Designed miniproteins, single chains, continued (3). Designs and how they scored, part 5

Each design is a single chain, and the fold is of that chain. pLDDT is the mean over its residues in the fold that is shown.

## One batch from the design tools (miniprotein)

Design m8137
Fold by ESMFold2-Fast:
Structure m8137 (fold): chain A 73 residues (1-73)
Amino acid sequence: MSWEEIDRDTAEVLLLIEAVMGSKLKTPEEKEEAVERIANLIKRLGVTDEDLIRQVAELLGISEEYLREKLGL
């Protein structure tokens, strides 16, 4: 699988970078697209770490519950 080439630590850093970049968006449409993109990235990487999911949600300015809904949890 394509994401198996990415180390766990690298995946965590990439998710945090994506979340920070998403937090800089001002348009609601762009923010929603960023949330969906990041949620898909979490699913593709197989991330289930609750602390990391919380950090991503906080950086994006959304609730953990909202992000979990996007993850299908």
Scores: mean pLDDT 74

Design m8138
Fold by ESMFold2-Fast:
Structure m8138 (fold): chain A 85 residues (1-85)
Amino acid sequence: MTREEIVEEFLEEFKRLDKDGDGTISFEEFKEAVERVAKKHPEITEEDVEAFIEEFKKLDKDGDGTISFEEFRIAVNKTLRKFGL
């Protein structure tokens, strides 16, 4: 599978969770998206999922518990590149 296909899967999960179209998702919704994609890609381990969730906390510097679409896209691309995907 290509990295682009996995990135598109993550972006589709974001859009599904952002049903009201405000361009943001909560920490809980982000965690759900990561877990759903990881279940479809066995090369992504539970430890990788935890590392990805930790990156969200670093990205949410102001501590409001939300992440924008742009921040999500950046985090996904960086994390997948580290996995060699």
Scores: mean pLDDT 71

Design m8139
Fold by ESMFold2-Fast:
Structure m8139 (fold): chain A 65 residues (1-65)
Amino acid sequence: MEIIGVARAVKDYTAKTPEELSFKKGDILRVLEEVDEEHYLAQSETTGKTGLVPKEYIEILERVE
């Protein structure tokens, strides 16, 4: 699966919808695409699950594009 960047969760997040990803502070996320101004589509490195992630809960560490 192609990725455009790597991000780290800056705090815990619990999914509010079935399309969102739950994660914990410090989790590494593979950023797949930018969906809108407030969300990325990302895959958890720990669980392999893919879902929407609020941008305010993560920081981009690097872009691998």
Scores: mean pLDDT 78

Design m8140
Fold by ESMFold2-Fast:
Structure m8140 (fold): chain A 60 residues (1-60)
Amino acid sequence: GSPVFVALVDYTAKTATELSFKKGEKLTVTGGVEDGKVLATSLVTGETGLVPLEYLKPVL
């Protein structure tokens, strides 16, 4: 399946293309890295958006 990452911090989206998330939230990464951001889908909310890769840690 898609790689699973866990959020290291709470994050509030700064643009309409970004995703807000909470520390400990699990996300799947589906897109490539652009300007330090990846396209990800929250496993909690089901929403998709860009997230800063620096705030994510792989768990699987």
Scores: mean pLDDT 79

Design m8141
Fold by ESMFold2-Fast:
Structure m8141 (fold): chain A 63 residues (1-63)
Amino acid sequence: ELYTEAVAVKDYTAKTPDELSFKKGDRIEFLEPRSPLDLLVHAKSLTTGKEGYVPMNYVEPVA
């Protein structure tokens, strides 16, 4: 399935420089096509403007 945006459902602190840190309620924009099997997706925080990988279990797609 394809979604362009998601909302963080909990806080996340990046474990590597390639990952994105965010807070619950932050808006995330997906920058790459997502597959149902992806655990990490390249995205941009609309709150901070930073880009990085986001764990999919920490965000919920916006309808």
Scores: mean pLDDT 74

Design m8142
Fold by ESMFold2-Fast:
Structure m8142 (fold): chain A 98 residues (1-98)
Amino acid sequence: LNEELLEAAREGDLERVRELIARGADPEARDKYGRTPLHLAAMEGHEEVVRFLAEDPATAHLLEEVDDAGFTPGMLAAITGHLEIAAYLNVQAARSRA
């Protein structure tokens, strides 16, 4: 379940992400590099998956979580050239701190 969720987020499969979370997959799951589903979706530029994961109040703290290299989901989006996603995530993270 958790490995399948990480893969679905990396591939941008929104319906699979929804199905796996509904079946009990952990959105806080981390791969071998400390990356959550949100990190992977942001890095690969999958805006719909990013919005789905980022808009859940229960996991808002994950917007500022760093991977093993010290990168937030927003930083990974910026590094990979997904600037609109990076800007969106930075705004959402700032709002979660208010």
Scores: mean pLDDT 81

Design m8143
Fold by ESMFold2-Fast:
Structure m8143 (fold): chain A 87 residues (1-87)
Amino acid sequence: MEELKNAPGYTELHEAAAAGDAEKVRKLLEEGADVNAKLGGEFEGMTPLHIAAMFGRREVVKVLVEYGADLNAKDKDGLTPLEVVGF
């Protein structure tokens, strides 16, 4: 979590997704946040949906998908959000 906050391109949407705050995620998306915002650096290509899936944030995953999150977005290792659950 600490390392994620220092990643280039880290937004309030990534923070809310990591925290499991589905209401905050919904509000940010309604205010124009990019549902597919990508991190850089060590987390290159990771979207809010990757973060939510990695931390098991079920309600956040649901909200992001409802707002058009790209289920096929790949991080630097070629992993989609549903593949980012561990080693």
Scores: mean pLDDT 79

Design m8144
Fold by ESMFold2-Fast:
Structure m8144 (fold): chain A 100 residues (1-100)
Amino acid sequence: MEEQKKAFEEGLKAYEKGDYDKAIEYFNRVIKEGKDPELKAKAYIMLGDIYEKRGEFDKAIEYYNKAIEIAKKHDVPLNIEGLKERIEKLREKQAAAEAA
């Protein structure tokens, strides 16, 4: 949908400016109101990236897993193996942070 694409574009602009709170609002709009599974999967990846940058590894892992689930169900072209590797690295970082 055009409104979903607009929300995604605005989210990317906010992300590029480092306005993560505004980026989260836009990506959540893409997820809630959108019907395009590719944009929804990409929005979940962007949310995962934002939470990773914030050190919220549990949330980042959750969002990356949501992107993988959508990509598998809707044949969305996504680097699923790369996302799985990223998830494993985040689990290691989370464990290290809990142990420190």
Scores: mean pLDDT 83

Design m8145
Fold by ESMFold2-Fast:
Structure m8145 (fold): chain A 101 residues (1-101)
Amino acid sequence: DLGEQLFEAARRGDLEAVRALLAQGADVNAADPVSGLTPLHLAARAGHLEVVELLLAAGADVNAKDVAGRTPLDLAIEAGHEEVVELLLAAGADLSLLTAA
């Protein structure tokens, strides 16, 4: 499944695998049916800046919400990935959607 491979590549920060999977038609906005996590959520949580850039360029929804209502921005802030936070904000992440305490 291209979606499962894209989730794993995004979580690991495998930039070349992400690029190849997107070229093969993997859905950049595929969501895990249990958690609602997208590839962008996984890359942002892990701090994989270059993968975040590639996913956004491919049309990833910067404001996608998981089952807890958390966005990629929420996960980047929680994990302390300042460069990813700045990139997501530059890409149009909505601060009014923040769920962080």
Scores: mean pLDDT 85

Design m8146
Fold by ESMFold2-Fast:
Structure m8146 (fold): chain A 76 residues (1-76)
Amino acid sequence: SMADKAEYLLRSFSLFDADKDGYLSTEELGIAARSLGLSDEEVERLIKEADIDGDGRLSKEELVAGLRKVFGYVPP
């Protein structure tokens, strides 16, 4: 389900955050989301909603907000 994909993205945040600075690049998010079978349109929408400042970096909180807005995901 989409909720399972959102959960996996959040759980794997630290694995995609290679620098361990608490941020994920939009490129890393795109790769991760596509690997889970999201369409290009869904990936672009998620990035747009999560990267509000357009700085190319997402905190975990921004990712949660984007997932909530785009897919209706509610974290546990």
Scores: mean pLDDT 71

Design m8147
Fold by ESMFold2-Fast:
Structure m8147 (fold): chain A 111 residues (1-111)
Amino acid sequence: LEELRARIAAGLDVNARDENGFTLLHRVASLPESEENLELAELLISHGADVNAQVTDPRYLGATPLELAGKAGNLRLQELLLSHGADLNLVRLDGARTGPFYLAVYRPDLK
């Protein structure tokens, strides 16, 4: 967390993509639910991370941080992303409200 804060202060582009087209927010959203991961997401969003960024790797079909958090079961991060304007229409899940509902609609085979 302090290392990331120092890198942001030094000019790190929080919206930069890695070799697989993921932003830091996409990577954090893919991690299991934890206080540290939630704090990392809050830090990234406060410094201008795009909550609606879509993965550029075609294997991920333009996945957003909200979609990845839903797949990871990270309910608190989903709530944080929605509070900062995450767009459900980008995942074609108009009306999705919770992590379990989001995951069930996105992955019907799981329930």
Scores: mean pLDDT 69

Design m8148
Fold by ESMFold2-Fast:
Structure m8148 (fold): chain A 125 residues (1-125)
Amino acid sequence: AADEYGTTPLHRAARAGDLPLVEELLAAGADVNAKDKYGLTPLHLAASAGHLEIVELLLRHGADVNAKAGGGFTPLHLAAEAGHLEVVELLLRHGADPNAKAIGGLTPLDLSNGNKEVEELLRRA
């Protein structure tokens, strides 16, 4: 069940990197695309934290790779900002929009935190 902020157990497990708990919650029918008060999905939180195996598991369970949180931020924006190269690669393979614009016209490339490998990957996508 969601708390007063719309945060589900799946949001917390995804943020914490608790892969066994994510597996149990998804098997129990947790909403993979649940949004908290800020419009963040479990995929946003796993991508921001760099939890590659959890990102893959959520995507296999039908997570919206292009889900928009408050300000239009996608999981790809958050992975790029954090510099998580392998998560950026995985999201792009699953159809993440490399040209998605958040508030102010910010793309994932604009948020790439000077990581040249992430920047090169996003420019080629």
Scores: mean pLDDT 90

Design m8149
Fold by ESMFold2-Fast:
Structure m8149 (fold): chain A 110 residues (1-110)
Amino acid sequence: MKAAVLGDLEEVKRLLEEGADVNAKDEMGLTPLHLAAAAGHLEIVELLLEAGADVNAKDKLGFTPLHLAAMAGHLEVVKLLLEAGADVNAKDKFGLTPLDVASEEVQEIL
């Protein structure tokens, strides 16, 4: 979902209302939630979670949305994902958790 990475909240809402699969994976295994979380689009992350997005979805490298938000330093997105039940102990294909890849500022809240 290109709108999720671009921060187009209205387009994300429209696509979901038209029956778009909130958990659709691209060629890298990334879901709309991965893309919104990596980009720091808080309102889109909230909308996708309310629409039934899998908070613990893994891409082809084993990264969850929480890994990507933590790596990027998006504190409010990290907090929202944790409130939605994100697994802080999820390991990528290298055995790394979100805390292991987190920016210094995010490490204080994980």
Scores: mean pLDDT 84

Design m8150
Fold by ESMFold2-Fast:
Structure m8150 (fold): chain A 123 residues (1-123)
Amino acid sequence: MMTPLHLAARDGDLEKVRALLAAGADVNARDLYGRTPLHLAAEAGHLEIVELLIAAGADVNARDDYGRTPLHLAAEAGHLEIVELLIAAGADVAARDRDGRTPLDLAREAGDEELAALLEAAL
């Protein structure tokens, strides 16, 4: 089920994310699709929340029920700075989802040549 931390991370509510983490919220909690708060923040483009979740011990390589990592979702959405941050934090750039797609494959499918070049260089 979606936790309050999932909702705050998705909605970009930085103050609520800080308060929930300080109250002991599970940074790696999974929703009905196996997504963590980091998946939702990365997909939504909330850079400062991504930074905060990583600092709080978020698993940067967590896989949802489709085998997607936060890096897959950031790449599909075109969030270059979040992709750079996740790679710096130890994200597996070669990770394959259930369809055999890497973050690079998703960036190419989206037509994001700059992001595709960055991901290819990180392989």
Scores: mean pLDDT 91

Design m8151
Fold by ESMFold2-Fast:
Structure m8151 (fold): chain A 62 residues (1-62)
Amino acid sequence: MDLGEIYVATEDYEAKSPEELSFKKGDVLRLLEEVDDQRWLAESLKTGKVGLVPARYVERIS
């Protein structure tokens, strides 16, 4: 039993490469894969785009 796939962005982030996801503070993201402790592969529920996000800029909401 785990709804741990949904996170919220705590800060704005602008992608520096095509592999990264841009997001704004308050955007809701779905975790797809924890690539490492610093980078996660996520989907923006706002834009539908998928990319790498800094794990430290997102937190679990439930």
Scores: mean pLDDT 77

Design m8152
Fold by ESMFold2-Fast:
Structure m8152 (fold): chain A 154 residues (1-154)
Amino acid sequence: DEKKLIEKLRKLGAEKTAESFERIIEKVRNNVPPEDLTPIEKHLRAAALILMYIEKGWTDSGKTEEEIREAIIEGILKLMEYALEMVENNRSAEEYVEELQKKYNMSPEDAAILKQTLEIIIEAIKNKQSLDDVFEKEQKRRDEQKKKIKEELK
């Protein structure tokens, strides 16, 4: 239930995280094109579809726009539920995704998207931040790491 998950986030003081999820869910319901989503919202959409594929064998092939929207929303709610459980139990997204990758023979690319998305959600909940703010910090960290690698290869 969307309302119960949003209420759980608010109870933890993660108001900005809750607002980020409400915004993406509203955009998906209103059929906002993928290209008009923010970078983190694109990652959430992709991770939601990956999760729906591995857990339910769901694919977008031959599906209506309504069926695709419903699957994305269900996947987003599952990501939120799993991230909340990981925060409550002090569990790692890495261990969870490694288990899924082994069980479902998930591609390294799909596993990386799912892991990054869950890590961003967990950090946002713990730090009471928006998903966009956490994503921007992670992107800056990765860009700095790429610069260091280029300097070391000199």
Scores: mean pLDDT 83

Design m8153
Fold by ESMFold2-Fast:
Structure m8153 (fold): chain A 128 residues (1-128)
Amino acid sequence: GNSTLSDLNQKLLEAARAGQDDEVRVLLANGADVNAQDPVTGATPLHLAANAGHLEVVEVLLKAGADVNAQALPTVSPFTAGRTPLHLAAIAGHLEVVEVLLKAGADVNAQDAFGKTPLDLAIDNGHL
């Protein structure tokens, strides 16, 4: 494998989690994979940005072709548990991120490893 690409992909995951929108743009311009997955959880940059409520990073990643319906690994973490970015935004109550993901074609009927949809998780957590 290309170790340079792996390093760029790791930095992209970290920048997305931290809300560093300018760094995300630079890393994508340098060839980082917009759909890079954390090797343990399967979380993408879009998962991490959506969970943290980093709206600008979410918009940058979607424009770069991020898979809006990417699912994290189903059995590794309660945080990721087969969840899409929309599940994570809904759990966290990031309503503006939820709206942007829905406009980008997020599947409202996607089920996580527990059979929960994003709407189920929003209701369970008191967010609508």
Scores: mean pLDDT 85

Design m8154
Fold by ESMFold2-Fast:
Structure m8154 (fold): chain A 80 residues (1-80)
Amino acid sequence: SEEARRRARQLLRELARVMREAARTGDPTLETDFPDDLSPEEQTLVGDALREVSHLFSSPRVTPEQLLEAARRLEELARG
């Protein structure tokens, strides 16, 4: 649904913001409030987008550059 897509895009933007903050502070600890009531459609849409950036986190140490790249990709997915 359009509402599920809108909510998924909002979550992707929030994740991007958290990743940018982690890169800025040098703290690799990512904390994000995922809604407990995500529908299966919303879970699928968010999961699909996260798979697009998962390869950027293949190393045991995530760099600020990787966090910023992931944030950029999530922001692009949220626009589209």
Scores: mean pLDDT 72

Design m8155
Fold by ESMFold2-Fast:
Structure m8155 (fold): chain A 60 residues (1-60)
Amino acid sequence: MPKLARAVKDVSTSNPAFLSFKKGDLLEILREVNDDWWLARSLKTGETGYVGRSNLEIIE
């Protein structure tokens, strides 16, 4: 199954390399780039970008 995470807080960014999201949004984890940053896709918007691991709760 794809690795899913839920955002634990709101994040807003003007940098297109990073993903913006709201608390409670579901994200599909595409790659675990390093211990601090993962590449994810928003299931709400379809946008892809880097997310801080500390902002995520892993579901599946």
Scores: mean pLDDT 81

Design m8156
Fold by ESMFold2-Fast:
Structure m8156 (fold): chain A 74 residues (1-74)
Amino acid sequence: SQHIRQLVSQLPSLREAFRLFDKDGDGTISAAELRHVMTSLGQKLTDEEVDQMIREADIDGDGTIDFEEFVTMM
């Protein structure tokens, strides 16, 4: 969607928000943390939209999302 494409253009801000939830500095977060990242960036997503994005991001299936996966689902 257009909102997701707009987020990709804000990569520096996205990375900083991602780091706030990445306590280990490993570059990975859980699906639940992803929702907080989106919210902290001021994105008004419905529960359905967030669920759809997480489903689309089923790239490695390990239950965590790294920054590149996060950007890819956007």
Scores: mean pLDDT 62

Design m8157
Fold by ESMFold2-Fast:
Structure m8157 (fold): chain A 65 residues (1-65)
Amino acid sequence: DDEKLRKAFKKVDKDGDGVISKEELTEVLTRLGLDPEKVFKDVDKDGDGVIDFEEFKVLYKTYLS
């Protein structure tokens, strides 16, 4: 459900600029017991060091759903 994903994204994106930094995502993933490096390799296809909403959807469906 895209609405749930958008709400989760907004919780992590504290400055509201439409992307999540690697550092912010790393802390969240570590708290959840996930390996941030593995997740980034699977999700950050652009390699730009930030997670946009489309990459976040992949992350959420793969590791958090």
Scores: mean pLDDT 72

Design m8158
Fold by ESMFold2-Fast:
Structure m8158 (fold): chain A 56 residues (1-56)
Amino acid sequence: GLVVELQSRLIEAGFYTGGPIDGVFGPQTEAAVKSFQRASGLTVDGIAGPETLAAL
């Protein structure tokens, strides 16, 4: 699913360390999204929207 792909991309980007690729958008995945958004200069909202996915 899309969450599995997101988790894999976040691991490759170095923001999702030690978390499972389980397809569940939980607190660990949200924290990784927020960390990536902050590092990329995006709005830090924890939502893996089109802008966040395009930057990954």
Scores: mean pLDDT 78

Design m8159
Fold by ESMFold2-Fast:
Structure m8159 (fold): chain A 137 residues (1-137)
Amino acid sequence: GTPLHEAAREGDLERVRELLKEGADVNAKDENGFTPLHLAAQSGHLEVVELLLNSDPPADVNARSSDSLLNVGTPLHLAAQSGHLEVVELLLKNGADVNAKDSLGRTPLHLAELSGHKEVVELLLKNGADRNAKDST
């Protein structure tokens, strides 16, 4: 990935800030289709997630890591699967689609339930997550 991908994955807040000031693309995709926001969210780096969402231009909160052959989704899917409660809350506050589907049709709620993250499940439900979310509405 780019230096911004590595800094976001490692939680290096000052390096993220420096790279963004130098014109790094906040929405750049790495070789696996991940944006810096995906990597920060997966790793639970709350302050880096906040910085990326408040950049100019802001990180796309609903970015899809998409390769159709990879089981990947949005930053919210990764945060929910990893149990990063405060990151999940911040993503939802910034317009993350609570019912977004990954490449297997799973929602963030599905991944949080599968991984046993009870507080994340509760937070997602309070924010409109539907256990029976359908693509036909």
Scores: mean pLDDT 85

Design m8160
Fold by ESMFold2-Fast:
Structure m8160 (fold): chain A 113 residues (1-113)
Amino acid sequence: DWSPLELEFFEAVRNGDAARLRALLAADPSLLDSRDALGVPLLEVRDLNGNTPLHIAARNGHLDVVRLLLAHGADPTARDDAGRTALDIALENGHEEIAAVLREALAARGLPA
């Protein structure tokens, strides 16, 4: 079961509350290294549609949250249950600045955008 702190993390991601995310990470710098009972790290946790935190932030247009998650090692290559990356979702929703940030993250790994 997720702790209250982990639930606050997901709420802040959904709502685009980058200040709350920074405060949570400052209180517990190991929060993003937390794993569920199956050993899944927090940044790789999936909702019922296969969305990671990065997918959710990209869909909702939360640029500051996208940057924060990528700075902490979020995987820009992760795919949802429809086979979409966070970049695909940003482009589908017209979030061009988020798409540019995700392309830079993929290019830094030597991967096609």
Scores: mean pLDDT 79

Design m8161
Fold by ESMFold2-Fast:
Structure m8161 (fold): chain A 80 residues (1-80)
Amino acid sequence: SATAEALARLPLQRAAAVAAEKGFTEEGFRAALRTLVEELRRRGTPRELARALLEELLEALREMGAPQDILDEIEAAREA
């Protein structure tokens, strides 16, 4: 359902909001990654869905201008 789809995406939306709130700084991008990982662990998100959401975060932060070292940290989290 549309509601279930929206709820599944809520951790990603929260993480993106953290990056924006911190003005797209290095700390903001790392805080976004931490926020997503913590939310996914708290919810018991299945590994395949967690990997997909981390990939979406990677794409979102790349569009926001995150440097390559931070994008590499997100990719490492996705493979964990």
Scores: mean pLDDT 77

Design m8162
Fold by ESMFold2-Fast:
Structure m8162 (fold): chain A 57 residues (1-57)
Amino acid sequence: KLYKALADYEAKSELELSFKKGDILEILADLGSSYVVAKSLETGEIGFVPKKYLEEV
């Protein structure tokens, strides 16, 4: 399912994705925590993103 980034985010570890406000992300797995596994449609990269910065499209 597709989500839109609400703000710019800089990855704090190699397991996280960096993204910009307005980027579209595909959610691959919801771990039941404050993070999801997502794929950036801008870069094709996969990693952890904080759910609080995402809005469902």
Scores: mean pLDDT 81

Design m8163
Fold by ESMFold2-Fast:
Structure m8163 (fold): chain A 84 residues (1-84)
Amino acid sequence: SSGRTPLHEAAEAGRVDEVRALLAAGADVNAVDAEGRTPLHLALDLLESPDPEVVAKAKEIVRELIAAGAEPSAGVELQLEAAK
């Protein structure tokens, strides 16, 4: 009902290996949930975590999603610039 895909759930949970497996299986990297969020949005939110282990996983997930063709939406471009 929320429009969330398995890729959204894996990205939010910081599950790098699951993200890789789903992308290899042809998951829609640009799928949007009911709030208009992509898996990339959820991975970028993890970069704001106080836990350095979560941030490390988030950085790797962001890299995998961008490599798979993830497109930043309005607002996400500013978060990507701030994360550099």
Scores: mean pLDDT 77

Design m8164
Fold by ESMFold2-Fast:
Structure m8164 (fold): chain A 120 residues (1-120)
Amino acid sequence: SLGDQLLEAARNGDLEKVKELLKQGADVNAADAAGTTPLHLAAREGHLEIVKVLLEAGADVNAKDIYGRTPLHLAAEAGHLEIVKVLLEAGADPNAKDDFGRTPLDLAKEAGNEELVKIL
């Protein structure tokens, strides 16, 4: 499906393919069997420009996967400071808890990322 292709392009950092698929009418909020959206994948993998393109296309900044994790949780765990800032500006909830009771701040602390701890 176009949604499956968008998930793959977002995971792989293929910015031009993401833009093309969105023009073709791909669902920006497409989810796989784990509830993982293109925004989750771009945020986890550190693809800043794809994060921006998806948000501009109307991606749900607070989408939860099957573990209750948002794109902000994944960016914070991975240490992607610039992506964390972009997600917060887009209205990401810094107090959202995953199914283990962890916030993005908890994940940044566990990773030892002092710069992320200051902004969360």
Scores: mean pLDDT 93

Design m8165
Fold by ESMFold2-Fast:
Structure m8165 (fold): chain A 59 residues (1-59)
Amino acid sequence: MKLYRAVKDFFSSSPGALSFKKGDLLELLEDLGDDFWLARNLKTGETGIVPKRYVEEIS
């Protein structure tokens, strides 16, 4: 499993976007291109679109 950590808080009211807090663990589900991917927040179980620049790979 590719595991990522949020480096910043992110909040979006947009449909399909995933909100998260700094330090949240995210699983990559799908690479949507250069700037975004589909991810799951492992704390909440929610899925949505996240900006790649807000996360770092840890495993």
Scores: mean pLDDT 79

Design m8166
Fold by ESMFold2-Fast:
Structure m8166 (fold): chain A 63 residues (1-63)
Amino acid sequence: AVGLVARVGKDYEAKTPEELTVKKGELVEILEEVDEEHVLARSLETGEVGLLPKSVLEAAGPG
């Protein structure tokens, strides 16, 4: 599948069933931008799909 892969910059525990639990250093595939604060992502570690705050993801470096 074609999707943007991002690295988790901070540990995050799901607060609702719609959210994804991730740990710092994990990779996620960005499936959709849901709003200004959240993306729908798939964990490459667990295969689970859920919402993540954009603030827990690392920005891609320029090189």
Scores: mean pLDDT 77

Design m8167
Fold by ESMFold2-Fast:
Structure m8167 (fold): chain A 60 residues (1-60)
Amino acid sequence: DAEAAFAVFDTDGDGTLSKEELKRLLKMMGKEPSDEEIAKFDTDGDGTIDFDEFRALLAS
């Protein structure tokens, strides 16, 4: 499940993943999106992805 996989890589427990953690998670799930595709969902500019953005990335 996406939620369980997200939680494993959310090491700080704040409900967000760093770009590097997100890439590792997606690779573990058999997906390798481009940096530009990830950047489309990181619109707040923090360099992190929250769970809603992660779900949108998986659904796209």
Scores: mean pLDDT 71

Design m8168
Fold by ESMFold2-Fast:
Structure m8168 (fold): chain A 60 residues (1-60)
Amino acid sequence: GPMIAVALEDYIGKTEEDLSFKKGERLEVLEVVDPVRWRVKSLTTGKEGLVPRSYIEIVS
């Protein structure tokens, strides 16, 4: 099934490729670009982008 993560804190994207999110948002992990930056889709907004791994926790 999909790999789901939850945002641990608010994040404001730094580049056009980044996804901004709020603490508690559920995110689907789409791609592990590198160990510190992952591509995710917000299950709240439907938007996709890159996020720092340290800001999310895998829950499934």
Scores: mean pLDDT 85

Design m8169
Fold by ESMFold2-Fast:
Structure m8169 (fold): chain A 115 residues (1-115)
Amino acid sequence: SALQERIAAGFDVNAKDANGETPLHRAARAGDLETVELLLKNGADVNAKDNNGETPLHLAARAGHLEVVELLLKNGADVNAKDNNGRTPLNLALLAGHLEVVKLLLENGAEIKDL
């Protein structure tokens, strides 16, 4: 893939853009499962925070990308990470109405005390 060629050429998989977003943040928001897998295999920080304090898991949960949420959790994503407003991935999935993502987060230890 083009991304794999860029990584081989010395692309920093953990580089942050002007918004503090890593490539993993963007792939997670887009629901690009193949790119998420490739980035994680090449040392992407699963718990990196952007300028809003959001992790890739926050972005995938808000967007309803179930398979990406599952993959991030399997790779050590903090299910209870809080953004700069104190919101967890569970809070964002609930606000967006993504019930399958809500169920998956609860099955992986998401706390309901801050709902």
Scores: mean pLDDT 90

